# Ledger of designs, part 62: designed miniproteins, single chains, continued (2)

Each design is a single chain, and the fold is of that chain. pLDDT is the mean over its residues in the fold that is shown.

## One batch from the design tools (miniprotein)

Design m6134
Fold by ESMFold2-Fast:
Structure m6134 (fold): chain A 81 residues (1-81)
Amino acid sequence: MLEKAVKILEDAINSLTEEQKRELLQALDRLIAGEPFEDVLARLSPEVRGVLTLMGIIAEKLGLPLAEVARMARDLVEKKL
């Protein structure tokens, strides 16, 4: 299940532009720092909000903390920049 979740997340990240990937990195850093999910989500472009929403679903389904999923996503984004 984790492998499929990572693949879906990677595909979603790969659909983003370079600028949107940079926006996502900033949002992920805010989530990792403990900023509330809804506060982070409210300031993002629709495409980046879509990726964060997907991360929330993955965290819930796998029973992982959102911050952990955010760290995984951050590693994926850095590799694609």
Scores: mean pLDDT 82

Design m6135
Fold by ESMFold2-Fast:
Structure m6135 (fold): chain A 98 residues (1-98)
Amino acid sequence: MELPPREEMEAQAREVAAKSDNPKLTLALYLGAIAVLDELGEEALEEIEKEMKPIAEEMEKAGKPMIEAAKKVVELIVERLEEEGREEEAERIRKLAE
């Protein structure tokens, strides 16, 4: 794989989340994206990004906080992981967002 090892990506995600205004949501978002990429592949992550693009654009136009877009991305990640039989990972990501 051309990407860093999953453990290294998760370590970087934890550092970014710790410095964010919403550490739990940021951690869930990054770890969720890493889980989709590692376990389901780049195509699955691209499908989530494609679904979120119009939602994010509408939220930005409406002046809604980016936190609402991030919550929706985490929801889509958890749903995709559950649909693909990655229930343990989906539960892990859901608990991080609480």
Scores: mean pLDDT 77

Design m6136
Fold by ESMFold2-Fast:
Structure m6136 (fold): chain A 55 residues (1-55)
Amino acid sequence: SAERGEKLLRAAKLAQSLGKRTVSVETAQKIGEEAGISPDEGIEAALAAGLVVEK
């Protein structure tokens, strides 16, 4: 849905706004939750934003 697409873009923008090259899995999952999407989609958004996700 369009709403889901907007939330994914919001999560990617939140990830980019951190100004970091690397984030933890926990941080990426929280970004997803803050954007109103699943924790797994938060990880996908961080990766799409060009970040490395590490545990």
Scores: mean pLDDT 79

Design m6137
Fold by ESMFold2-Fast:
Structure m6137 (fold): chain A 86 residues (1-86)
Amino acid sequence: MSAREYYALGLELYLRGEYEEAARAFAQAIDLDPDLPHRDLALYYLAQAYERLGRYEEAAEVYREMHRLFPHNRQAEERARELLER
């Protein structure tokens, strides 16, 4: 599967509430293509899937990666800090 196909699969799985499978699909999309169109959205949904699974440390790491790649996204950095302080 291509990076874009994994991203589309991740979205379908996320909308169905299959968060573990969605997280795997989004992670594969990101790993296959660092220049993936909508990489910001793939990272966002990956972080959201981890939060839904209660995997707050992994969600925080994804939010930190979002802030590293998109430094004007202040919400991502703040959310990462919040999840680690629980």
Scores: mean pLDDT 78

Design m6138
Fold by ESMFold2-Fast:
Structure m6138 (fold): chain A 59 residues (1-59)
Amino acid sequence: MSEEEILQRIFDKEIAELEELLKKDPNALVPSPLDHSKKVSAKEAIEQSKKLFQEHLSK
């Protein structure tokens, strides 16, 4: 498995966990992937994580 495939699997797992949390508690707050000192909604964390992952792969 390539390094990119390992990173994709880690990312997919993190997104799946955030989506599970969002389904159980839509108001749950999690640390922001962009700034761990701030808390954001699980929905916002999913969007931020997707953006960060896309930027890392596009380099």
Scores: mean pLDDT 75

Design m6139
Fold by ESMFold2-Fast:
Order: structure tokens, then sequence, then C-alpha cells
Structure m6139 (fold): chain A 96 residues (1-96)
């Protein structure tokens, strides 16, 4: 696969791992769970439309950081994580 395809596969993988952590960590917060899952879906869809490998790699790095924070999150941290995920989705959609 070319570098662009590999970068997009990395984003898909990281989004899938982030979705798993949302289901595990936000089990008792259905509003935060649904909003995080929606933001992650938007990030994945927008990243698929990108043609610049550097932009896709930047998105992958930001999703990896979001994944790390979600995997360690307490319930009190979810409102901030939702806002950050929705802002990332908005930025990626602007790049696409």
Amino acid sequence: ADELTRAKIEVDYLVAMARLQVWVRARDDPEARERLLEALARIEEAALRLTDVEKVREVAAEVEELLRRISRATPAEFPALVEEAEELARRVEELA
C-alpha cells in the first residue's frame, strides 16, 4: 500500500480502539458515550476524504492522544473529552 493508504489504515485502527475504550469507560454515561462515538465516526469519515498524507498522519496522532486520554478517563473527565473530540471532528472536516 502507498503511504496515504497506510496512514488512513492507522486512523481507522486508532478510531476502532478509541470506540472500544468509549464503550468500556463511558458505560454509565450514555450521553457522553453517544457523543464520543458520533465524533469518532465523523473523524473517520473526514479522514477518508483527505489526500494529504501529512494531514492524515496529524489526524492519526491526535486520535492516538484522544485514545490515551479516554483509556484513562474518570467519569468527571468525560465532558471535557467530548468537547475535545467534537472540536477535533470539526477541524478534520474542515481539512477534507
Scores: mean pLDDT 88

Design m6140
Fold by ESMFold2-Fast:
Structure m6140 (fold): chain A 103 residues (1-103)
Amino acid sequence: EAPPLARGIAGRAAPGEYVTRDGKTVRLTPEEARQLLIEEAKREESRLGRKIYYVLLDADGRVVAITEDPEEAARLFAEGRATQVLAVPSKEDAERLKALTEA
């Protein structure tokens, strides 16, 4: 369960299979998955007109990282350390999302 302001920008459905923002499942290499996340991050930042925070979740829905750096988020996602990446408009929203996953 995610706060109303949290937006999924990328997800991993299976090894080598990723869900894009429009719900399409695509097969990607780790480098392509990294580029996908960077592209979606740029779109989200452009849409909001401001810096955003990326909340990275593992397969169990646990927060593994919170970062403002889309390159770091993309690296962790491409390495398979995170299976879902959510965009939130503030650090406070990221901390609230983490609390919800740990409750």
Scores: mean pLDDT 74

Design m6141
Fold by ESMFold2-Fast:
Structure m6141 (fold): chain A 79 residues (1-79)
Amino acid sequence: SPQEEELQRVQIGFRALAIDTEVDLIARLDPSADPAALATARAAVAALRDLFRQDAPLSTLRAQLNVVQALMDQIRQQA
């Protein structure tokens, strides 16, 4: 339903904000973090936020969120 799609969109928005904050904290507080991996994650979350601002289809937002989550999993595994 339109209400369920809007709720999922809002949830993706909150998840993007949380990940953006996590990347910023890792970049500032973890000197062992790979700068190239962090830069890639920053670009991916920026792209997700831009898609959200442009009112991209929910499927597009989910696909980009999956990319961001995969990059964050790689960063967390190397910590």
Scores: mean pLDDT 86

Design m6142
Fold by ESMFold2-Fast:
Structure m6142 (fold): chain A 97 residues (1-97)
Amino acid sequence: SEEEERGKAIIKAMNESYEKGEFVRVTGANIFDAAKADLGEYTIKALVIDSKEALKELEKAGEEAKKTLGLKSVKIEEVERLKDGNVKALLTMEKGK
């Protein structure tokens, strides 16, 4: 489906950020799209850069996806706080069987 293909594309983009060492912006909508993808068991890693407030909203989206979409875990680990107020973080998401 279009929704499944969107989810797969988001998962690919997120994992590529980690593989390439490139920090990208990730939204709560991206979290939901990835969590909706029916790919069985998988792990996503993404390097994220955004404001402290945006990362807090991203964490809330992850917790909602755990409750509503069967996401096993979501972790946002701060790597570096920048002088401009942006934060670099590692996002890890795990989906069940």
Scores: mean pLDDT 83

Design m6143
Fold by ESMFold2-Fast:
Structure m6143 (fold): chain A 83 residues (1-83)
Amino acid sequence: SKEAIERAKRLILEELGRARAAGFDSAVLSLRELARRAGVSQASVSKALKELEKEGLIEVKRDGPALRLSLTEKGLELVERLE
């Protein structure tokens, strides 16, 4: 659902914002762990990642079973405005 995708997008941006605030340029997260924490399906997380990447807010790299996610400059500006 759209609501599930929006919830996943918010969680992803919040996690990446926290990582950046802690001095990390990227976070390594599993699709399963993101789905569990957002309370949504892995399909909803996959759609959220694609939308965030299409919007130019994140970069996604897959290597083996893990996803390496990072905020773009545009994504960082957006996260700084999240309430």
Scores: mean pLDDT 82

Design m6144
Fold by ESMFold2-Fast:
Structure m6144 (fold): chain A 88 residues (1-88)
Amino acid sequence: GAAADRAWARRSAEGTRARLDHYLETFKKIEEENPELARKLKEMADAIAEVTGDREFGLASAALGYDIVKKEREARQTAERLAQELAA
């Protein structure tokens, strides 16, 4: 029904905004930990914003890409370290 459809749409919108806010916070943490990297990510974010007209989308896109790749790299490094320790 219309009420269920509105509740689903609202939850989907809230989830999307929460993810956007998460990536904006992730960018701020990157800026604190590595200002040089943050500057380069901001240049990429600014280029995306210039094309799309959305600065938040640009920043979130840059932070999201970095966060995904960083987590995958850290997971691989942890797995390699554990494999080495268990094989010894």
Scores: mean pLDDT 75

Design m6145
Fold by ESMFold2-Fast:
Structure m6145 (fold): chain A 96 residues (1-96)
Amino acid sequence: MAAEREEIELRFGLLEAAAALVLKEKHAELPEEEQLELARRVHEIIREARERALRTRRIEEELEEAIRRIAEVLEVEEEVIREKIEEIERLLEEEK
């Protein structure tokens, strides 16, 4: 129970961090207001997916759907987001 909640919070937290970095890297040339609007949409997608994962316990399905929707919003391939998640996880492990 606690372990499932912690896993959901960690995985969706990593997704939010990855999406923020992808937004900064791919859309740095956009006005700040447009970057903020994209960040808002990404945040809403992650919030809704996290809430669904907590209810359904379908962590992988909700995570993959969130990745797909975020990729569409940021106009990138889903693999770009997955690679950024792996990069962040690696950096966190290297600090140990």
Scores: mean pLDDT 82

Design m6146
Fold by ESMFold2-Fast:
Structure m6146 (fold): chain A 76 residues (1-76)
Amino acid sequence: SAEKVAELEALVAEIARAVGKSPATVTADIERLLSTHSVSEAVELLTRKYGLDEETAKKLSQAVELLKQLRDEYMI
């Protein structure tokens, strides 16, 4: 849905700002991990890779869940 896309974009922008990367890079890193890992594994691996604090890691968890839901819902 448009609401999920907007929420995902906002979360990805905050994470990207926190780690000094572009939103596109963060989205690509999440998609790459989700291709070979579960949501929980992707969140854990990327939290460690980016060195995220607890608050930003919670935002990452939400972003990973939303991206998976959008892929499952639209397949595009």
Scores: mean pLDDT 83

Design m6147
Fold by ESMFold2-Fast:
Structure m6147 (fold): chain A 71 residues (1-71)
Amino acid sequence: MVLSEEELTEEVALSLGRMALASAEANGMSPEEIREVYEKTLARLKDLLSEETRRELEEFAREVVEKVEAK
């Protein structure tokens, strides 16, 4: 299987976004701080993400925030 240059760029951007959010959770950041990380990450990566990968990042961010708020 071969990813196109566009698909590869999207996957890298999604991975970077997920890593930023996972790092924020692992470092014990508050829900507010995690939301800020998500907003800044989305703004930086928006032009590199497709609708599908943007949805995946948004859902991941929501799950991270909800998990941290539940503690």
Scores: mean pLDDT 78

Design m6148
Fold by ESMFold2-Fast:
Structure m6148 (fold): chain A 99 residues (1-99)
Amino acid sequence: AVEAARAAGLSEEDLALFERAANSADKRAELQRAVAAGVPDRLVAEMVSGAMAREGLTIDGENAELIPEEEVLEILVEAGRTGDLEAALKRLEELIKEK
């Protein structure tokens, strides 16, 4: 994750914010700050997924495999921008119910 962020051209300061957001998944403001710094969507999805796991906002791993990767990416990126991890969980659960 950190090496991918460095390859994406993040500054030293932005890379530190990305690392802090990844390690402090419950800090939504740090997550939103990393998104504002221009972290690529795929890395935002990784950070949001980690934040949701730390807050107990997780889907059963077996059910998560039923959701198309592209839809998961879009939902997680939006959660990173808004800081609304509960909305992301609700959207993922709705997609599982439709399968």
Scores: mean pLDDT 65

Design m6149
Fold by ESMFold2-Fast:
Order: structure tokens, then C-alpha cells, then sequence
Structure m6149 (fold): chain A 104 residues (1-104)
């Protein structure tokens, strides 16, 4: 059904925007910590991002999907560590499958 596919795409974009808004401050702090080489502070800020997503009403799997995706992006863009970025992208994919099954 074409209409169902369009509705799923719209909802996915709207959820992505809400997640970005809820986690924005913590993700920006994580990116800054990564640029400064402080991986411990980066992980602390990513944990706060997950906490903020859960407070905003997102599921554990949706919050984990978003945080693993952001972690992957930070390792690629800020740290240049493609092997670690790939590892977190695979974890994000596992959670994306779970989120898709929960939204049935």
C-alpha cells in the first residue's frame, strides 16, 4: 500500500526531528568532548542523551538506536576511527530492526 509507505516515511521523519531536539544539547557536548580527545566525557554526554530521549517518551530501543547512530557519526567525523564507527553502525542496525518490529 503506497499510502501506508508514505505515512511510515512521514512518521519516521517526525520522530527523527523530535529525537534530535530532545538530545541536541547532550549530543553537541559529546561532539565537543570527542574533538578534545576526552572519550570519557563523550560517553557521559551520550548517556545523558539517552536519558533525555527516555524522558521525552521514546522507547529503550529507539533511544539506543539514536545514541549508537550518533556515536558512529562522532567516531567517523570527529575521531576518524572508521573501524569503531562501523561497529556502532552495526549495533544501530540491530536496534533499528527491533524498533521496526515494535512499531508494527
Amino acid sequence: DKELLEAIRKETLEQGEKMEKAAKESVEKAKKAAKEGDLKKMEEHLKEAKKNLLKAGFSQDAADLYVYGQRSNIYEDELGDLDTALTYSVKALDYAVRVSLERR
Scores: mean pLDDT 78

Design m6150
Fold by ESMFold2-Fast:
Structure m6150 (fold): chain A 83 residues (1-83)
Amino acid sequence: VSPEVLELETELALVQIELAVAKNALDRGYPATEEDVKRLEEIAKRARELAERMAPVNPGLAKTAEDIAKDAEELLERARKAL
């Protein structure tokens, strides 16, 4: 595994963890903050960028990144309504 591929896989794992933490907070009914909205915007953007970067290297992980971006976009809409 090249250092670049390992970096992309690590970034994807971190984005997955951040999304899971944000979703768990909203699912528990904690009030959303403007910081939560900004974090979800960054998560969605980062996941989209990872999907593009991973597509030529690992199409399966690229699809995972696309799914994460979609989930982050849906969660972002929920967070905006919960402000």
Scores: mean pLDDT 82

Design m6151
Fold by ESMFold2-Fast:
Structure m6151 (fold): chain A 99 residues (1-99)
Amino acid sequence: SMAAEAERSIASMEAVVEAMKELIEESNGKLSEMQKTQVQMRAIAIFTEAWLLAETRKLTPEQQERLLKIIDEVIEILEEQGLSTENFKKLKKEIEEKL
């Protein structure tokens, strides 16, 4: 069902965010340049999937809250690593408008 597909996508994105947090913790908060590139690529993938879900699916209020939490946590991770978030903040606004 469409609802089950949305749930799987959200759970998958949540797992990726947790893996990103674990990588940072295991690296004592200091990512290598390669690890920073990996985190940026994962962020692009998450925002693309989040945008697609917001555009194509009618999400429950709980799913909307979880999706917004995912994108906020990704932005926070990027900012804590000194990575640019301007384009991601613009995408966040676009996602919020589609919800």
Scores: mean pLDDT 86

Design m6152
Fold by ESMFold2-Fast:
Structure m6152 (fold): chain A 108 residues (1-108)
Amino acid sequence: SLPAEEQERLRNALIPPSLVAAFVNRLEGKPLSEGEKEALELLKDDERANKVAEEAARRILAAPSEEAAAEALREMLERLAEEGDEWLQEAARLALERLDAELAELAA
């Protein structure tokens, strides 16, 4: 697993900005925040996590609706929670909790 300091930086980058926002912005060529840049740097050595996140970001960009985009985001975070390194699994779980809270707030 990654050192605790690297895990803490990733957690801070996810709440907010989200990891998916970083991948979407990178694919669109948009400027990245400092947190988004850190999230991408932390993921660069995990080829499996990078592949999953990139696939989800492409699905989000191709999504015909906001609902489809939210589904792609959720699927990516669920896969990272199962398939990533221990620190990334925990970070993805926290991001899922945050996403669920934000979606519940928007539905209210």
Scores: mean pLDDT 64

Design m6153
Fold by ESMFold2-Fast:
Structure m6153 (fold): chain A 65 residues (1-65)
Amino acid sequence: RITKDTDPEKAAELFKEALLEIGVSEEKAEKAAEMLKNGASGVDIAKYVGAENLLKAADLVVEKL
C-alpha cells in the first residue's frame, strides 16, 4: 500500500521506472517523477503524461511498494 510515510524520492523513482516500462520516453518519465516528488497533484501529472498512463504507472508503483 502507498502510505503517507512513503519516501517521496523512492516513490518518484518507482513511478519513473513504471512510466518507462509502459513506453513513456525517459525525458517525459523523469519530468513526471520530478512533478510527483515536488508534490504535484495527480491531475497535473495526468495532464502531462495522460490519465491512462498515470493509472497504469500508479498500479505498477503500488505493486513495487
Scores: mean pLDDT 75

Design m6154
Fold by ESMFold2-Fast:
Parts: structure tokens; C-alpha cells; sequence
Structure m6154 (fold): chain A 130 residues (1-130)
């Protein structure tokens, strides 16, 4: 007597589309990060030959702010938590390729501070939503 487990159910309370929350992440959070002077090394993937040959040797899944933005515009994320996971992966990738004290590592610290502040604003928006 084997009873197969039921398949995973989709959450019926939310549409599987880019929500107002994800749109805010795209329009406000990522746009503010991209506007920072410290975002320059993270805006696009580095030049493999001149700027970061080791980056592409060490990193199997390279990510930039533009990659994350494009995924948001393409509605590839179902939640803001998935965007956060990709941002954390991007920071980890750059930390592997750039040692502490490097200009990129210092820029990353500032970018993380702004990201954490914007994530707090997202939580406040969730609480204030009518």
C-alpha cells in the first residue's frame, strides 16, 4: 500500500507575475543602487582579459546589477527574497575575486549598506500597504 505524496501546490493568493512589491524593487531599490558611484564595478560584468581574468575562472554563475535588473524586467522573480538571494550571490562572487581592502571590496561594503537600508524600507512598505 503506497500512497504517493501530492504535488507541491502553488500559492493561490498571489498571481505568478511581477507584483507591485517586485516593481518597487526594480524602480526604487535597484535604480538607487545603480545610481551610486560605488555601483560602477557591479553594474556590468568585468572585462575578463584586462580587469578580472580570475573572476571568470573562480565564478561559475557571474551576476551583475544589470543581470538582476534584466531578470526583474523579464518577470523571472516571484518574490523580493529571490532578488535578495541573487544580490547576496553577486556580493559573494565579487568577494571571492576581490580581497578585503581592494577598491572593489570597499565599494561593495557601501553598496551592501544601501541595499540593507532599502530592504528595511521594503519591509516598512509591506506594513504600510493598504
Amino acid sequence: MAAPAPPATTDPSRPLANSPELQWVLDELLEELLALPEAAPFENLPDVATEAPEFYTLIDDPLSLSTIRARLEAQQYQSADEVRADLEKMFLNYAIANPEGSPVAEAMKRLREVWERKWAELEERRAAAA
Scores: mean pLDDT 71

Design m6155
Fold by ESMFold2-Fast:
Structure m6155 (fold): chain A 71 residues (1-71)
Amino acid sequence: SSEIRRLVSLAVGHVILGIGYEIDGDTEQAIASYQAALDKYKQVKSKSSGKAKEQEDKAIKRIQERIEKLK
């Protein structure tokens, strides 16, 4: 559980970097950062169950929608 929290924090870090790149107009770097976050959230989801898995599904969908908006 603490390991999962740490991995989620790292994934969130990638999302924050992606948002920063969007603000700066660096769309390609924003997409790359969001894809890195997606990879980490998918890793967390594969090791999660129950309520934790539900929360990871929401995070994954949110990031996928953001990537699609930037394409």
Scores: mean pLDDT 83

Design m6156
Fold by ESMFold2-Fast:
Structure m6156 (fold): chain A 70 residues (1-70)
Amino acid sequence: MEVDPDAPMTHPEVRKAMEEFTKALSAGDLDAAAQHAERAAKVIESTGDPRFKALAEGLRALAEQLRAAA
């Protein structure tokens, strides 16, 4: 496994979205948590890098689960 400093979780916009996601989840706001997870996935997907495709899909699936639970 390669450690990439440009990995999605290190990207400022993705990190910010994941921080907002964690805050929303802790507050019980599943709709807001889903929105932040989806935003992170869209930022990752817009890079077009196949290395990050699995992470973007995972975040998208998480957002859908949170919406279903809300």
Scores: mean pLDDT 73

Design m6157
Fold by ESMFold2-Fast:
Structure m6157 (fold): chain A 50 residues (1-50)
Amino acid sequence: SQSDAQAEVKEAQKRMNDALKRYLETKTQEDEDALQKALDEYRRALERAW
């Protein structure tokens, strides 16, 4: 449902924000890769919700 998709967008946004905070702290390739994955998941969630 659209409401479920919107909840997924909010959850993906939180994961992205957490990944960004970790990358800013560490500057490691591992955390950069995690941030990139979180950004991709957020984009896909947006495409499903809209």
Scores: mean pLDDT 83

Design m6158
Fold by ESMFold2-Fast:
Structure m6158 (fold): chain A 109 residues (1-109)
Amino acid sequence: LSPYLKKVLELLDEMAEKVPEYKEEFEKIKNYLLENASSLSDLELLKEALTQLSGFAASDPRIPQSVIDLIGQTASQLPSLSLEEALELFEQTLEAFTQALLEVKELLS
């Protein structure tokens, strides 16, 4: 497993701790990455992780359209980026998704 994929797995675990209701969804992404790590490139794996995240975001009314758009934009940019740049954008996108969920939770409390 590459250092980039290890960092992605760590980020998914960290976000699952912040939004436990998404633990199963993040675990599905992690399992996909682990099962396909030997057959797909790191960029292809990151793109698929963002595609799965986009599906969850589009299905959750708590996620604003701006975050859904950000996930789509990031996924579209990945093929033109270095692995380091791709990881940075992935981290920022995942943080934006998680922050949107936390903000709604605060407003409802």
Scores: mean pLDDT 82

Design m6159
Fold by ESMFold2-Fast:
Structure m6159 (fold): chain A 65 residues (1-65)
Amino acid sequence: MRTPSPEEFRTTVNEIIDEIEKNKLSEDEAVALVRQLAEERQWTPEDTERLVLHAVGVVRLYKER
């Protein structure tokens, strides 16, 4: 397991945002995508949960619009 660089984290957040917007992902789908990418990239559980919180926040923001 590894901690992503600030740049890698930001790039991955942007990738998740793009997929949420493009494919109209639900919260469960967004969380599944985050966990898949973090596992493939061998991120720590702490960094994975940070990305999960970002993804959930983005999905909720789009649902409120």
Scores: mean pLDDT 80

Design m6160
Fold by ESMFold2-Fast:
Structure m6160 (fold): chain A 96 residues (1-96)
Amino acid sequence: MTAEQLRAEIAAAEEYLAAHPEDFAEQEAAEPAASREEKIAALKAAADKLIENAPSEEMKEIIRKSLEVALAALEAGASLLRAKYLAQRRFAELLA
């Protein structure tokens, strides 16, 4: 996935969430039962793949900082969906 593709997906998700905030809450409630540890492991595995395929050290650092936001959200009891959304938002901000 390119940085441009990720930014386009984040922009589309933001526009949708701004128009339909209640749909976000429903998706969070529909998340499969998984432990915090399993959610953290899944996010780390996904981030590791993105870091491995990143074209530069600067891009790797952006991915790591985005992962930190997602991990903090999960630690605070957020859903996996919300954690992923927050990570994507942070990634877009750091690319700007």
Scores: mean pLDDT 67

Design m6161
Fold by ESMFold2-Fast:
Structure m6161 (fold): chain A 55 residues (1-55)
Amino acid sequence: SVRELVIEHELKKLGLSYEEVKEMVEKGASAKDLAEKYGISLSTAERIVKALKSL
């Protein structure tokens, strides 16, 4: 879907693996878990989690 492609592109710009991040969110990872693992801001992580859950 177009939403999936947009999310993948944004994650690539941040240097993150789309498949890895998607799997973590599907397994119940929180925004805090993503922020701590990838060294990104909590606000950025919350946006990513919300976007992936909206697919």
Scores: mean pLDDT 80

Design m6162
Fold by ESMFold2-Fast:
Structure m6162 (fold): chain A 87 residues (1-87)
Amino acid sequence: MPTVEEVRELFERLLSNIDNPEELEKVLEEFAAKGREITDPEALKLAEEIVLLLQELLEQDLSPEQRARLIARIKELAERLIEVLER
């Protein structure tokens, strides 16, 4: 299982580099790798949804409103994932 600390560090890095596509790709790869270590079904579903939203953020020509909505959803799922992993 990835640690709460590792997940928090990845999300802080994501948010600090939200306008850097190269760094976002690295965060996505690291998050996907950590996601493969998740055995809890609830945490796994949350991690899979976050990966899909990160892929959407990287690969689509998004309006500022659409981009802000994706970032907000990623933040919500990240907080939920951390709560599940802290159990």
Scores: mean pLDDT 77

Design m6163
Fold by ESMFold2-Fast:
Structure m6163 (fold): chain A 65 residues (1-65)
Amino acid sequence: SLTEERVLIALKYMASQEEDGWVPFSKLQAVADLAGVSLEAARRAIERLKEKGLVEERDGKFRLT
């Protein structure tokens, strides 16, 4: 979906700003803001991206696969 695509692009950008490439949960609002969606829409999009194997989650952080 367009929301998933926007959130994936925002996650890629945020990950590039992290030394280890992992985006912490505390920055999820910033991901939503960059994607131009609500926090709830960003959370749902991340769950769908995880189902597709495009995003992984460990210890309250997200990374692109």
Scores: mean pLDDT 84

Design m6164
Fold by ESMFold2-Fast:
Structure m6164 (fold): chain A 98 residues (1-98)
Amino acid sequence: MSEDDKKLFEAIKKAAEQAAVYAEQGNRLEADIYLSLAIIGLTVAEKIKDQLNEEQIKGIEKLRKAVDEMNAALDAGDYPRAAEAARQASKIAEEIIK
């Protein structure tokens, strides 16, 4: 994985970690901002799938599912569920980096 690709997943990880912190606080605005940053990073990562191995591609698919779950939970006002989905997204991003 290139250094730029590692920085991308590190940025997604940090955005997801911050989304979890703000979701736990019931701060929807800040949680939505960091969720949006994670979505932007994930969208870029999905465009580079051709440069990744099968394990990393599976990781991106799991990451998309976790981010979608976080978004659905925030829309429902379920902050504990949003925080758990955000932590899962952060963990998945870390696993993609190795």
Scores: mean pLDDT 86

Design m6165
Fold by ESMFold2-Fast:
Structure m6165 (fold): chain A 58 residues (1-58)
Amino acid sequence: AQLAQDAVDTILASADGYYARMKAEGDAKTPEEKENLLKEAEDRYQRFLDAAQAILDA
């Protein structure tokens, strides 16, 4: 059986890619719009981290 770490690595790589894309999109916006976009991106990023942690805790 594969270690849970491989699944975690896949989730974290996806989360990092998503956050990087949101940062790039924010650079084209006003400072306030960028802040709001990054807050939403951070909330979603945290959900990915929570999902990865749940796999490790299983």
Scores: mean pLDDT 78

Design m6166
Fold by ESMFold2-Fast:
Structure m6166 (fold): chain A 62 residues (1-62)
Amino acid sequence: SPLDSLPGVTAEARNAALLALHLEPQPSEEAVRDVLRALEQPEDLINRVVAYLKSQGLFKQP
């Protein structure tokens, strides 16, 4: 998984992002943020995961 090697991401944050990707092939940025916030991940980690997924083109395009 592209998330397995993200530096500074917790296992919970990685698993939540993977779950969001599994539920939707191209999740929205907000859906990923909502899942990570539900797991009470710090905003810094949420921003890092979101930035990575955006850089990989994994978010739903407008």
Scores: mean pLDDT 68

Design m6167
Fold by ESMFold2-Fast:
Structure m6167 (fold): chain A 72 residues (1-72)
Amino acid sequence: MAKIEKTFSDMVAVYVASQLMGFSDEELKKRLIEVAKSHGFSEKEAEEIANIFLESYKKGDLESAYKKIKEL
């Protein structure tokens, strides 16, 4: 639980920072993958988490992103 919460929090911070700095969607996804990997997720898990987060954030549904990530 704490690991997922910390990962999600850091991903939100990276998303906001990337938006302010004008990073592309590709660069944002890459940074989200690195955040998940830094919290001990595998490459495959990190990519899946980053995709779930990015899709749900773009839809304005961060609650669903959190639930899906917690199920992984």
Scores: mean pLDDT 77

Design m6168
Fold by ESMFold2-Fast:
Structure m6168 (fold): chain A 70 residues (1-70)
Amino acid sequence: ATLEQLEKMFEVFAKLEPKMSVDQRFLDTVRFFAALGMSASDETLREFAEKYGVSEETLEEVLKIKPLKL
């Protein structure tokens, strides 16, 4: 997944559940793409976390998420 794809889905989740924390929304966004067999680079995930103010603890959890294998 690209940074733009992550941002687009994150904004969709923000509109569907605006009361959700930024950290939870980031986790759900990355898990969504992982369920589709898609991954983002560590650099992209770190850039996203910095841009949106995601906690370091949540970023480390996200970096452990692996895409579904065939």
Scores: mean pLDDT 81

